# Designs tried in a protein design run: designed miniproteins, single chains, continued (5). Part 1

No score or structure here was measured in a lab: all are predicted.

Each design is a single chain, and the fold is of that chain. pLDDT is the mean over its residues in the fold that is shown.

## One batch from the design tools (miniprotein)

Design m16001
Fold by ESMFold2-Fast:
Structure m16001 (fold): chain A 76 residues (1-76)
Amino acid sequence: MQQLIDQAKQLAKQHSKQAQQIVQLLDQAQQSTDLDEAIQLLGEAGELANQTSPPDAAQQINDLLQQASQQLRQQS
């Protein structure tokens, strides 16, 4: 999970106009102790990536964040 989010941060830094906001949302998701909050923050980061990144980069970021969300759900 953490590695997937870190990869998403790197892609956002390279491709997104709002890289800092995406990274901040992902940092909050990694620090969250609430599963639902973490998943919501990952979703918000993915939506921002879709709005602020080229389509290919946005797709890769969202694929990583979907995998991270799946791993979080399996921890319950």
Scores: mean pLDDT 83

Design m16002
Fold by ESMFold2-Fast:
Structure m16002 (fold): chain A 100 residues (1-100)
Amino acid sequence: MLSLEQRRRYLRGLRENAEALIAAAEAAGDAERKELGERILELIERAEELLEDPSVPLEDQERALWAVGRALALLADPSTPLEEVREAIEEAERLIEEIE
C-alpha cells in the first residue's frame, strides 16, 4: 500500500501530465483530445478530495488513483483509439461516484 505522501505525489504527477496533454491538444487544434484531457483533470480533482477524506478506505483511494492513471496513460498514447480513452474515463467516473 502506498503512503498518503506517495499517493499525493502520484496524483500531482497525474495533474501535471494531464495539463501538459490538454495544452498539447489545444496547440494542435485537437478539440476532442482537449475535452478528454479536461474530463481526466476533473477526475484528478475529485480523487484529490478522496485522498483528504479519512472516512474513505485506503483501498478505494488507491483504486480511484489507478483508474484515473489508466485513463491518462491511454490518452497519452497516440496509438490508443479515443473511444477506448472515453470508456476508461467513464469507468473511472463510475468508480469515483460509487466511492463518494
Scores: mean pLDDT 84

Design m16003
Fold by ESMFold2-Fast:
Formats: C-alpha cells, sequence, structure tokens
Structure m16003 (fold): chain A 88 residues (1-88)
C-alpha cells in the first residue's frame, strides 16, 4: 500500500512538472487525491484512520512540491530583475 502511494506521488509530480498552468495543476492534484482515496477505500484491510493518514501524506507531498515551484518562480523573477539592473 505504501509503495502504491509512493508511486502515485511520483507519477503526480511528473504530471505537475509538465503542466505550466497553476489552475490545471490544482485540478490534477484534486483528481489524483480522489483516485487514491477510491483505491484505498476498496481495500478492506485499511481502517478509515489509515486511509486518512495516507491521503494526508499524499496531499502534503504534492502541496510541498507546488509550494517549492512557487518559491522557484519568485526567485527566477528576482534574478531577472537583478540582471535587468546589471544591464542598465
Amino acid sequence: VEELVEEMIKRAKEELAREPDGAKRQAIIKEKVEELREILEKDPSLSEEEIEKLVAKFELELGVYLGLELIKRGVERVIEEIEKKKLE
């Protein structure tokens, strides 16, 4: 189960890396979270608490990935402004 969650995180990050639009990225995350929840809910060996923990971990890792991308974009803008001042 943990291996399935890790593989889905990896796949989701790869899809997010290929999508430049922030709104579409958020839609991808919601879709993947719902897919994971449906898969986990079909497993009778998993408790509701275990399902919620796995879903929370998945959401957290994708949220951190998006947050790092926003920070990266902010840094790239600062670099562009510094380079512009350097050329003036």
Scores: mean pLDDT 73

Design m16004
Fold by ESMFold2-Fast:
Structure m16004 (fold): chain A 78 residues (1-78)
Amino acid sequence: EEALEEAAREEAERFGLNYEDVLEVTRKALEIMKKRGQTEVTSSSLTQAGTELIEEGVDVKLVDAALRALRRAAEREK
């Protein structure tokens, strides 16, 4: 979605990270949330997705940027 891509770009720039990497991790976080039955972006759903990504060995900075992008995208849509 457009809002998600824009938010990922903004957070990648803020953290000095690669846009494609942030977008990929953002999409993985969404997949984790959907697998858990969480269709809404909340602080708890973001924390759970982030914890799972870190446990899978994803870089902490990429996870933080991706979760911030998800929050911003959700805020823009509602």
Scores: mean pLDDT 78

Design m16005
Fold by ESMFold2-Fast:
Structure m16005 (fold): chain A 82 residues (1-82)
Amino acid sequence: MDEEIRKKVREEAERRLEEARRRTEERIRRLTEELSAKDRERGERLGREMLESVERLSEEILEEATEGIATMSIEARKIEEK
């Protein structure tokens, strides 16, 4: 029961985060393409580091948000069944 709610919430959150990550990757790539050759190499490296940082933080946020939302959904259902 609780696992099903957590799974659905996580799937929805993952879909939204994946879309946001894809948009961020596209923007970084476009900005990097506008740089000079030397700046482009630095931009690509910085872009990779930023994406790795976003991936780590997003995973942590996803786990915390999924648990929070799932807990709220379970609590709301318990209240309605009283």
Scores: mean pLDDT 67

Design m16006
Fold by ESMFold2-Fast:
Structure m16006 (fold): chain A 88 residues (1-88)
Amino acid sequence: SMPSEERAKLLEEIYKELLENKPSEEEIKEKLKEAIKKGRRLAGIYAQAAAAVLELLGENKEMLELLKEVFKAAVEGKSKEELLEIIE
């Protein structure tokens, strides 16, 4: 399992990158799918970071809800297939 300190650093790095680059909904979905393919922990971290950015910006409530659902599913230990079904 990823150490908690490493998880926190990765979360901060992704959060800063998303704030700087301000990706579209389509780009967020694409990156989230890539993260899911790489692993459940990375999917959860990416979803958490992206949700925090959208919440801060007050933009796209539907995408924010989707990201929160993916984060919850990742924390609950859902499979890669189940995580992809939330997005697709």
Scores: mean pLDDT 81

Design m16007
Fold by ESMFold2-Fast:
Structure m16007 (fold): chain A 68 residues (1-68)
Amino acid sequence: MKTPMEIIEEKLKEEGVTKIIAVGAIPDEEDPEVTIYLVIAEKDGKRVLFTAKVKGKEIVDYELEDLE
């Protein structure tokens, strides 16, 4: 059974992320079944922030942002 982190890791690999640096998780205020994952990672030698809303086994929303 896939964990939320395995789902996030698969998505990060699809987006070209090569290394995970740090992970944080907080509950969504609107839906306690949704967890917001904040991942600092490396893509193409640069740091990126990946934000994902996960409900059960599904990423319901995500954003990948370059860190300047």
Scores: mean pLDDT 79

Design m16008
Fold by ESMFold2-Fast:
Structure m16008 (fold): chain A 81 residues (1-81)
Amino acid sequence: ELKEQAELLKNSEDLRKKAFDRLKGMSLKYLLDQGVPKDVAEKAAEKAARKGVDLAQKGASSDEVIDLVKKLVEKAVKEAK
């Protein structure tokens, strides 16, 4: 369906445009749930989101981006303890 094709293209562009906010939000929630202090969690979440967006813009798959973000937030949890 033509409408689904247009939506897919728009969603691909929107995903990259909003990837930072989405990845930062997910990372922050995980870090706070693990007991990381809010200021440290915010900085770590921003760093993870920024790296994820950069990788996505270079053509990496969503799985590769999520793997990188998970690795960075898990490292931040370990370093905060």
Scores: mean pLDDT 74

Design m16009
Fold by ESMFold2-Fast:
Structure m16009 (fold): chain A 76 residues (1-76)
Amino acid sequence: RKEESLKLLKEIEEKLEEAYKEVKEEVEKEKLSIEELLEKMKELEKDETNKEENYYKLLALSREIVKLKEEEKKKK
């Protein structure tokens, strides 16, 4: 059971990295703001369809929001 859990965690980690890459490319290409990213997170959280895929994307969006907030803080 633990071995299967570790296998699932590695699959999740791989999917998370793919989601991070996808979200990062989308943010760079579309010039998405923090507000737009927050809106996307709220929509994904309300959508019960594709729950697992949305979970990875929510984590990726959260990461990009944190990075953008840190960049804004540095510009202060």
Scores: mean pLDDT 74

Design m16010
Fold by ESMFold2-Fast:
Structure m16010 (fold): chain A 72 residues (1-72)
Amino acid sequence: MEEELKRRLEESRELAREIARELLSAVLPSILEYWKETGTASPKVIAEIEESVKRVEEELAEERRRREEELA
C-alpha cells in the first residue's frame, strides 16, 4: 500500500539524516582540529564552517521545538 511505502521512505530518510548528523557531530570537530593543527585551511575558513554548522544545528533544534509546540 502507498501509505506503508511512504512511511518506510520517511523512516529511512529520518534515519539517514540522524546518522549523518551524528557522524558530522562526532567527526567534524576532529577534522577541523586536524586542519587547525596542520594549517590545511585558514582560520577564517574554519570559523566560517563552524558558524555554518552551528546555524544548521540551531535551525534543526528550532524546527524540532516548533513541531513539539504544534503537537502540544
Scores: mean pLDDT 71

Design m16011
Fold by ESMFold2-Fast:
Structure m16011 (fold): chain A 87 residues (1-87)
Amino acid sequence: SSMEEEEKKAKELKKSVLESLLNADSYLSDEAMKYFIKKLEEEKVTLDNINEIMAEAVELVYEKGIYGGAQPVSEEVKKLIKEELEK
C-alpha cells in the first residue's frame, strides 16, 4: 500500500539523516544531537517534510553544533538514535 511505502521511505530518509549526524565532525555536541532527535520524534517524518527537517538540521549544526560546546557523540546519543530508527 502507498502508506506502507511512504513510511518505509520516510524511515530510510530519517536513517540517512541520523547516520550523517553520527558521522558529522567533532563540533556536533550531544546537546545539539539530542535536540534534533527530539524534533524528529515529535514530528511525523514524511516525504514532503524531510527537506525542511534537513534544512533545520543544517542551521542547528551551524548555530549550536559548532558553538554549543563540541563533544563527540556519546553512547547515550547513539542509543537514542538506534531506538528512533527501530520505531
Scores: mean pLDDT 62

Design m16012
Fold by ESMFold2-Fast:
Structure m16012 (fold): chain A 73 residues (1-73)
Amino acid sequence: PVVLQQIDKQIADAQAGGHQDIVAILQQIRDMVRQIIASGKSASQAQRQQIQNLWQQYRDMRGRRAAAALAKM
C-alpha cells in the first residue's frame, strides 16, 4: 500500500541522516499500520492511541531540533 511505501521512504531518509531514534519510532508506526492492514478490521482504540503517540513523539523530536537550530544557528 502507498502509506507503507511513504513510511519506508521516511525511514530510509532518517537512516541516511543518522537519526536512529527517529528510525525506531517510524519502524514502530510501520509495524502497527501493517498489523492493522493485515487484520482486515478497524484499528482498536489502543492501536489508534499508540500510533498517535508515536507520531506525536516524531513531531516533537523534529520540532525540538528545528527550534534549537533556529535559536542557536
Scores: mean pLDDT 75

Design m16013
Fold by ESMFold2-Fast:
Structure m16013 (fold): chain A 69 residues (1-69)
Amino acid sequence: SLEELERAAKERDVITPEELERLIQRSGPVLRSILRAVLNERKAQGRSPEITPEELRALVEAARQLEEM
């Protein structure tokens, strides 16, 4: 859920790939799509799959805005 993701973002310095996969599995379809899109883009750019708490917070906010539309 968005609440669980916000909590994880506050408590951790870096979200590991394993933790991110668990969060994606527990997420609603909107947030799941956003997270997968971000990971696919990073993979295409050769960037690390690790997400910072700041980036995770931004993605959660984007998902919340889309769910309200």
Scores: mean pLDDT 69

Design m16014
Fold by ESMFold2-Fast:
Structure m16014 (fold): chain A 68 residues (1-68)
Amino acid sequence: SMELEKLIEEIKKIVEEDAKKNGPVPSEEAIRKILTLVQEAYLAGKITEEEVQEAGRELKKHIEEIKK
């Protein structure tokens, strides 16, 4: 969905900006920002439970790419 795509883009941006300061392992601040965005989108009905899992997979994939 368009909302999932926007959420994934926001998550990737948070991870990339955090990586510039703290390296490829996300900081507690970055993790909190990501969890808040996902939770707010889910509670607002913008994304499904399946899309929450997809966002998690995309986050994990992006972190692994940064580590390379």
Scores: mean pLDDT 79

Design m16015
Fold by ESMFold2-Fast:
Structure m16015 (fold): chain A 87 residues (1-87)
Amino acid sequence: SRIERIIEEALKKEGEDPEKLIDPETRERIERADEILERAKEIGWMEAAREAAKEDSMAAQIALSALTIETGDDSLLRELRREVAAE
């Protein structure tokens, strides 16, 4: 999984053990985040994240967190969190 790889590499760079931090619930959310990544290829990252946040806001946040790690830009993650807080 691309999202899992991005998160695992980031955790290893911080000196953390991915196997200790990625529990079964987190792994399920990472799988949903990969679905969001595939959807983002069709409709864009923000729209895919908004769609997914209606069912699992944590999975949507994981997907945008992986994007933030890859790009160094947290603007979409901050926008999603702002929109969720405004509801």
Scores: mean pLDDT 79

Design m16016
Fold by ESMFold2-Fast:
Structure m16016 (fold): chain A 114 residues (1-114)
Amino acid sequence: SAIDKAVEAVRKLLEEKKDGATASFKVTYNGKEYELTITIEKKDGKYIITVELRNVDTGELVASGTAEAENEDEAIRKAVALVQLLLSYGQKDPLTGKPISVERLKALLEKARA
């Protein structure tokens, strides 16, 4: 699953002792191919996690989310949460019955950052 790939990617990034480590993997979702890119940076004793969802066909960035974590377990949990939010793109919003738009997705990601 995309979540299992995200957990594996984050664990691998945390094992790398480099400032700013990045892992990418492809997901097929709603009949289209996307790339998820996870970046973990160590800054001021914290982990900064950035997850980007990109359309493979167009190269366009759909959305990105960012979160801070105090330790490795929190970094994994927050990275998975960001991946789950990004993969909600184009799924039916239970509140509106419409597909989750880029604007709605960005609002959800901003709330997850806070």
Scores: mean pLDDT 79

Design m16017
Fold by ESMFold2-Fast:
Structure m16017 (fold): chain A 86 residues (1-86)
Amino acid sequence: SELEQKLRGLEIFDRDKDGTVSDEEALAAVKELLALFGLDPNAGYQPALGDLFRLATGETLSAAQLADVATLARAIKDLYNALRAK
């Protein structure tokens, strides 16, 4: 299903496998993805991660949500926890 595919794309953010993503887990996972794809975590605006997120989940993040790593991590955490709660 589409929901299963979206959750599979986001499961990297649930680091302790408890079915909930914390702020710390989301931030750590975003930083690891930036390093994996050779992206600059100090660049601020993260459109490439936004594109990867859209490809994995079908969900589009706003420019405000992509403005910095911490804001992006919180947006991804909120979506994962909302999808997992279903």
Scores: mean pLDDT 69

Design m16018
Fold by ESMFold2-Fast:
Structure m16018 (fold): chain A 66 residues (1-66)
Amino acid sequence: PYVPSREEQLERLLRAADKLIEEVGLEIARQYIAKSLEDLGLDSSAVLAAKSREELYAAIRASVEA
């Protein structure tokens, strides 16, 4: 089930990204976040292209806010 609030959904994804980066690194974290976005029916292209933590955050925001 998806969360009705875009803000809450964004916060959840950003927290998941932070945790994943610390546990498995950016490369693997990108793949996990991309899969989560795909499961929500959202575009994952920008997330998979992210080369830094900041780019990953921007990609997550763009995907959720689109």
Scores: mean pLDDT 78

Design m16019
Fold by ESMFold2-Fast:
Formats: sequence, C-alpha cells, structure tokens
Structure m16019 (fold): chain A 87 residues (1-87)
Amino acid sequence: GPANPEKDALIEQAKAYTKLAIAATLLATGTPEQKKKAEEYLKEVEPQMPELVAKIKALKDAAALAALAQQLTAKSDELVAQYRALE
C-alpha cells in the first residue's frame, strides 16, 4: 500500500530516541542554555516515552547521563537500520 505503518512507527521511535540522547548529553555536559534545550526535548518526548524521560530527569551524575546517552544513540541507530531495511 502507499503507507507503511511499521516503517513510520520505527521512524518516529528513532526520532524520539535521538531527542532523548541529545537531551541526556546536554544535561551531562551542556551550558545552562543547552540544559534548557534538553528540558524542551524531554517535554516533547514525554508523552511517547514517559519512563525514559523520568529516568533521565532522575539521574544527577554526569557520567551516568553520558552512558545513558550512548545507549539511547545505539538504540536510535538500530531503529534507523531497521526502517532502512524495509522496502
């Protein structure tokens, strides 16, 4: 059919994981202005992934946030590979 709902769902999940990875990175290493941007990304993704947003908000250690950002980036990359494999 003209629409592929499985591919569209994977694309939207990949976008959400990318935003969470950026937010976690900015909270770990960013300026006050970048941390505000991170809060905007978290708010945007919260309706889709409330548990991951809560986990990021609960982390106070920069190294733990950076480690989580790497995991979220890897998950986004996996989702990108999955939807690119769909024809």
Scores: mean pLDDT 85

Design m16020
Fold by ESMFold2-Fast:
Structure m16020 (fold): chain A 80 residues (1-80)
Amino acid sequence: KEKALQQAIRSLEEAEEAVRQGDLETALAHLETARKSAIEAGAPEEVLQEIDKAEDAVRQGDGERALEHVRKALELLKKL
């Protein structure tokens, strides 16, 4: 449980950095990993919804919206 939570946080931090660098393909891969780890950690649906919104923003090429949703998911996970 703790390892899955730490993996979800790490993957979201890696996704945030990839978005900042404009590497949206790498960001999407990290978001997919974060989503799987968040489910394994038993994260609330609100976290999964924010990750899904970040993935949608990345697929649309909207880095600013992707960062907004990645940061919200990260804030929620760090409160667990």
Scores: mean pLDDT 86

Design m16021
Fold by ESMFold2-Fast:
Structure m16021 (fold): chain A 96 residues (1-96)
Amino acid sequence: EVEELLKELAEALKETIDAVNAGDRQRAIEASRRAKELAEQLIEKSTDPDVISLAKAAKRVAEDLIRALENGDDFGVDVASAFLAIVLKLIEDYLK
């Protein structure tokens, strides 16, 4: 269950990056909201401190990206997207 949620979170984060790179603001917001929901489920269900830490990081960067996209904050989008890519890499490394 937890590993499956982590894989789903990784896919939502990948979709968010793809949407941002495509300039699809609406798709990026929807993917970020899905990542936030999956991260919240991981925080609730996991007993692994590393998983909880990764989920908290994913939730924070998703929230920051949603806010930046809604406000037209291009610099905020760039910063949040960079941190989101780092979180995705860490989740992928954990899943090895």
Scores: mean pLDDT 89

Design m16022
Fold by ESMFold2-Fast:
Structure m16022 (fold): chain A 68 residues (1-68)
Amino acid sequence: SMEEVAVRLALRALESGLVTPEQILKELIKMGIPEDLAREIVDILVEGVKAGRPEEAYQRAVELLKEH
């Protein structure tokens, strides 16, 4: 889905260090993802990047999207 593509691009951007979590949050909301869900996704991606587990974070975020 377009939302899954957006999450992948957000993860790449966070890994690059060129964007802030708040910038990613605003873009996900602008794409039509509900604010509460977008915040959970951003938190998952940030934690995953910090832990060195970006692919695990991506899979968790996609699973959360499918549940909503």
Scores: mean pLDDT 85

Design m16023
Fold by ESMFold2-Fast:
Order: sequence, then structure tokens, then C-alpha cells
Structure m16023 (fold): chain A 70 residues (1-70)
Amino acid sequence: DEDLELMEREARRRAEEVERRYPELAPEFRKRLDEVVEMFKKNLELGGVLEDEVIELHRETLEWYEELAK
């Protein structure tokens, strides 16, 4: 629970950072963030059965940022 709250806060801060530095990428970033949030919400509704899917989607989003940083 605390770890999930930490991840949500970190994702929000990261969103604001990316939107400030790369406004052209904001729509794509918001789309990816929305997908993570939707999967997280769905996982909560199903009692955690989609935890691996949430982790994987979050990891894919981080890899996307690492590519942008090049």
C-alpha cells in the first residue's frame, strides 16, 4: 500500500518534469501514464491479480523515458 502510494506520487512528479522539459511529448506521456493508472485501478478492483501486468507496463514506460533521454 505505501509502496503503491510512493509509485503514484513518483509517476505524478515525473509527469510534471517531462511536461515542463518536453511539452511536445506531453500528449504521448499522458497517454502512457493513463494506461498505467487504468491498469493499477483495474488491479485494485480485481484484488491484485494483475500486479505483474502493472509492473510490466510501468517498466515499459520507464524504458521509453530512457530512450527519450538519449
Scores: mean pLDDT 70

Design m16024
Fold by ESMFold2-Fast:
Structure m16024 (fold): chain A 98 residues (1-98)
Amino acid sequence: DAAKKGAQKLLDSLEDAIAEAKALIDKALASSPEEGRKLLAQAREKLGEAEGLLLQAEYLGDSIKADPELEKRYQEALERYREVKRRLDDAEAALAAS
């Protein structure tokens, strides 16, 4: 099923982008304020990539919803995206105050 394979690849890319953004935020908070701000800018770019992938996943919504495993992955990725976005906003505020 080409649609299912497309949805799987899209969710893999989405999960990777979210994980990379989280890793950049964690590294930023362990770095100097100057280095941290650069890493947070990279994390913002990765979250932008994840947002684009979420929009693509919405376009494939029927294919994702038809598969309980893919729907579960999508919902979990959406929640992780929201968590990482909040964490980025908090980290940017913390480094701006430093």
Scores: mean pLDDT 86

Design m16025
Fold by ESMFold2-Fast:
Structure m16025 (fold): chain A 77 residues (1-77)
Amino acid sequence: MEEEVKKYRDLALAAELGALTGRSGARAFVQLAKHYGDKEAAEEAERLLQGSVEETREGMKKLADRYKKKADELEKK
């Protein structure tokens, strides 16, 4: 449980950096998602990287919000 909370917080932070830096932060998120075995997160971020820098930033912001919510829900358990 604590390890899963940390995983989602780390992914949320990486996604937030992707929202700020665009492609560089999004690539870091893909590597982190692969490290944690989160194939869905990695595939979603890789798809965002095929679009424009603006699309990448907007998509990474949505990923950050999603993973923050997942971490918060696990902490309440």
Scores: mean pLDDT 82

Design m16026
Fold by ESMFold2-Fast:
Formats: sequence, C-alpha cells, structure tokens
Structure m16026 (fold): chain A 105 residues (1-105)
Amino acid sequence: MEEILKEIDELIERLLASPDPAARRIALELEQLLSLILMVREIATTHGLSEEEVEKIKESLLKRLEELRKEIEETVTDPEDKEIALRALELLEELIELVVEEILK
C-alpha cells in the first residue's frame, strides 16, 4: 500500500508540472479522489462500516474513476500526460481494492 501511495503522489506531481491546464486540472481531481479513498479508510478504521456500506462506497468510487477516465480521454491532448493520468487511475483502482480488503478483514 505505501509503495502504491508513493507512486500515485509521483504521478500527480508530474501532471501538476505539465504546461497543459487540462493535465493540471486532472491532477487536482486525482488528488481529491485519493483524499476521499483515504478518508473512507480512516472512517472504517474508527467507526466500522458494514459489508453493505463498503460495497456501496466501492461502487461510488469506481463510478468516479470511470468519470475521470472519460474526462482524461476527452480533455488531455498530450499522449505522455494522458498515459501518466491513466496510470494514476489504475493505481487508484488498485488502492480501492486494497482498502476494501483491509476494511473487510
């Protein structure tokens, strides 16, 4: 998990350094989604979440990933920035699975 978090942070930093305003906007949206995933993990650890609540949260987060994927495909024109953004989405999806596994254990 720590290695995935580090890689996500490095990819977001690269997008923030882009001269493309669309890539920088995507970086901020990726950062917001990462923060949301980590907040869900904290809430689950402190208060507990039912299996049904975890499933609904997972569905909501995965829907947000698909919305971001579409936005990246439609707005990011530089192929390198697009590849970086899509890689960050892949890692965020992996992070969601790891967080869900940790909560349900």
Scores: mean pLDDT 85

Design m16027
Fold by ESMFold2-Fast:
Structure m16027 (fold): chain A 71 residues (1-71)
Amino acid sequence: DSQVQKILDFAKRYADKLPRDLIESWARKVGELIKQGRYSEVSSLSSAMSLLLATEYGVDKEVIDELRKIA
């Protein structure tokens, strides 16, 4: 859907700064949760992903802020 596409477009835009496989796996999981109507888990997963990218992958705050606007 539109949210999954926004995540994939984000991954393409920042491909040199992001772990692509992790972002693509996350987008797929978000799509599954949306299809099942599990919207609270989508929110929790997006928060966990933002934290993981910032802490484990050292992704810049500006990139994380952009992600938070779309996911």
Scores: mean pLDDT 75

Design m16028
Fold by ESMFold2-Fast:
Structure m16028 (fold): chain A 93 residues (1-93)
Amino acid sequence: SSMEAAREEAERAAEELARLALEHRDDVGLVKQAAQELARRSLEVAREARRYLLFLATYYSGLASHGDETYRRNAEAMRAAAEALAEAIREVE
C-alpha cells in the first residue's frame, strides 16, 4: 500500500504540474517552483511523477500525430513539467 500510495501521489502531482504548465505557459517560474517544492518534499514521488509525465507525453505525442492540436499542447505541457522536475531533482540531490 505504501508503494501504491506513492504512485497515486506521484500521478496526482504529475497531473497538477502538467495543468500548471498548460494553463500558465508563460509563467515558467510557477511550474519550476511547484516542481522544487515536490522534490524537496519527496525525491521518490518527484522521480515517479517525472517518469509518469514522460510516459504520458509520449502517448499524447502519438495521438497528436493524427493532427489533434489539443493532444500536441498537452504533450508539450507534460514535457515542460517533466523538464522542471528533472532540474528540481538535480538541485535537491
Scores: mean pLDDT 84

Design m16029
Fold by ESMFold2-Fast:
Structure m16029 (fold): chain A 99 residues (1-99)
Amino acid sequence: MAQEEVTRTLRLALERLREGDTTAATFAIMAVAVARSHGIVLSEEAIRLLVELADLAAERGDTGSAVALYELAAEEARRAGLEELARELRERAERLAAE
C-alpha cells in the first residue's frame, strides 16, 4: 500500500461519513491497520483526515467510533514524530470516553 492510497481512502471515508454512511469509520480504521502492517508511517495530512473523521463521528453521536479514531490518530501521530499532536488527541479521546 502507498501513502497516497491511504490518504485517498481516508478522504473517501470522510466524504462517506458526511453522507451518513456509518461504516465509513470502520473502513478508515481498517485502511490504517493495513497501512501499518506494510510499515507505512502516515503523513500529517492523513492524520488530520483521521481527526476530521473522529470529530464528525462525535458530532453525529457515534462516541465509540470517535474515541477509536482519536486513539488511532494519536498513535499514528506518535509514529510520525508529532508528539504534541499525539498527546492532544489522546487527551481528547479520554475526555470523550469519560462523557
Scores: mean pLDDT 84

Design m16030
Fold by ESMFold2-Fast:
Structure m16030 (fold): chain A 93 residues (1-93)
Amino acid sequence: MMLKEEERLKAAEELIELADEIKEKLEESLPLLSEESAKLAEELVEAIERAAEISKTDREKAVKELAKFLEEFEKKLKEKREELAEERKKKEL
């Protein structure tokens, strides 16, 4: 089941507070990821950085916009997970 809107708002606030740390950790992980996964990680970093900038003037707007991005991102991650599972089934049999 997808996260409830209230849970996404809390996640968005935590991501904004951890924006610099998340950026550093994801940049360190990029060489270990597939090209497709690296693009998803970069998209997430850009959204978090954008929200962090907006939060300097309007924290509520930043949290709300990032929460909406997270909803769409959850759908993309689910699709990617299903795609990877299908690819693994096609090898070795």
Scores: mean pLDDT 73

Design m16031
Fold by ESMFold2-Fast:
Structure m16031 (fold): chain A 62 residues (1-62)
Amino acid sequence: GLIDETVEALKSGDLDKATKALKELLKGLSPDKAGEAVTSVLSGLSNKDFDAAKKGLEKAVS
């Protein structure tokens, strides 16, 4: 799924692929949930906490 694709791309350092997958995820979300998803990705990148990034994305799409 798009969450797994985003997290895998982040782990591999493929920011273009991660951005594309994240953009598709955001298309179906409310503005508040879209903001939460973006924050989770940025936090995961900054802290190298990809488990937290995945959990944040899963929460945002729920």
Scores: mean pLDDT 80

Design m16032
Fold by ESMFold2-Fast:
Structure m16032 (fold): chain A 94 residues (1-94)
Amino acid sequence: MEQALQETIEGLLEISRSSEELVEEIRRKGSKEILGRRTGEEARRLARAMVERGVSLREVAETMERIAEDLEKMGLKEAAEKAREIAEELREEE
């Protein structure tokens, strides 16, 4: 499951040159996948993959914030809190 998510993100990162376009696509796909499976750990892994591919810390943090909002709306508060924590860590390292 995690490998499938990472492989999909890898493909998006490799073929997309626009940072905004890339982040938006990952935001939608990441939110869906994370919501359905072990959310907190997958959020951290997704954020790390985005940073390693050169997405700015600010944009990754914004993506994590959006994922956290989606998770809260679905009642997954602990996972949402982890996503927000990741966003805060990334903003501090900016």
Scores: mean pLDDT 63

Design m16033
Fold by ESMFold2-Fast:
Structure m16033 (fold): chain A 87 residues (1-87)
Amino acid sequence: HMTIQEESKTKIYEVNGKKVIEKELKRTITYDDGSTLEIHFKTKAVKITKEISDEIGKKILSAFDEARKNKQPVKLEIKIEIKPEPP
């Protein structure tokens, strides 16, 4: 069994006189053995896409679960910044 907690933030600031909207999603997963995994997603002027978050999250969770099976409870923090592709 695991518990998932999500926190979303929107940050608005100005760069070179231009307004920038930046969104962040933090997902914290706590496992029954006390292990924790924190994943931070950061985007600029783009909707936080659940699809990208879920895809990356699945791969990270698989690696984390494998590490957890072979070691004492572990704590990992992973930060991912998603930027619009240049044209």
Scores: mean pLDDT 64

Design m16034
Fold by ESMFold2-Fast:
Structure m16034 (fold): chain A 63 residues (1-63)
Amino acid sequence: GAAADAARGAEAVGEGARVGALKRGMSEEQANRAQEQGTAAGRELGAVDVDAALALAKRGIEE
């Protein structure tokens, strides 16, 4: 359902942000902070647009 899709989108944004931070050589503390901020942003975005949240997650992984 939409709520489950939004939750998965938020988690994907968070994981993308964490992976992106680690790829850039950031510390685990910085990566964890990026994940927290990414998950929060993805949760808010996913509540209105799941596809946009998934696109944000993809950018985090690619960058």
Scores: mean pLDDT 72

Design m16035
Fold by ESMFold2-Fast:
Structure m16035 (fold): chain A 95 residues (1-95)
Amino acid sequence: MSVEQLREDAVTTLESIAALAEELGDAETAARARELAREVAELTDKEALEEILNRAAATLLKAAVYLALGDREGAREALAEGVRELERLVEEAKR
């Protein structure tokens, strides 16, 4: 997969996390996810982008599972924790 495609997919996935967090009433997590999407748009490291995309996708999947079970609070916590982990990965990638 190309670096450009990985970056686009990672940004799109982070924007999806932001939209879902906002819908669940977590404006802080939504704002953080949008900030991460902007930072990821500037990354060029293929391996870092693959890890970021995989973690972002896993975060969305976990939140979706909680929502399917009717657990909106669990979904909100899953998104917030996932965004905190993604913040660490993005900071490492900027090194």
Scores: mean pLDDT 88

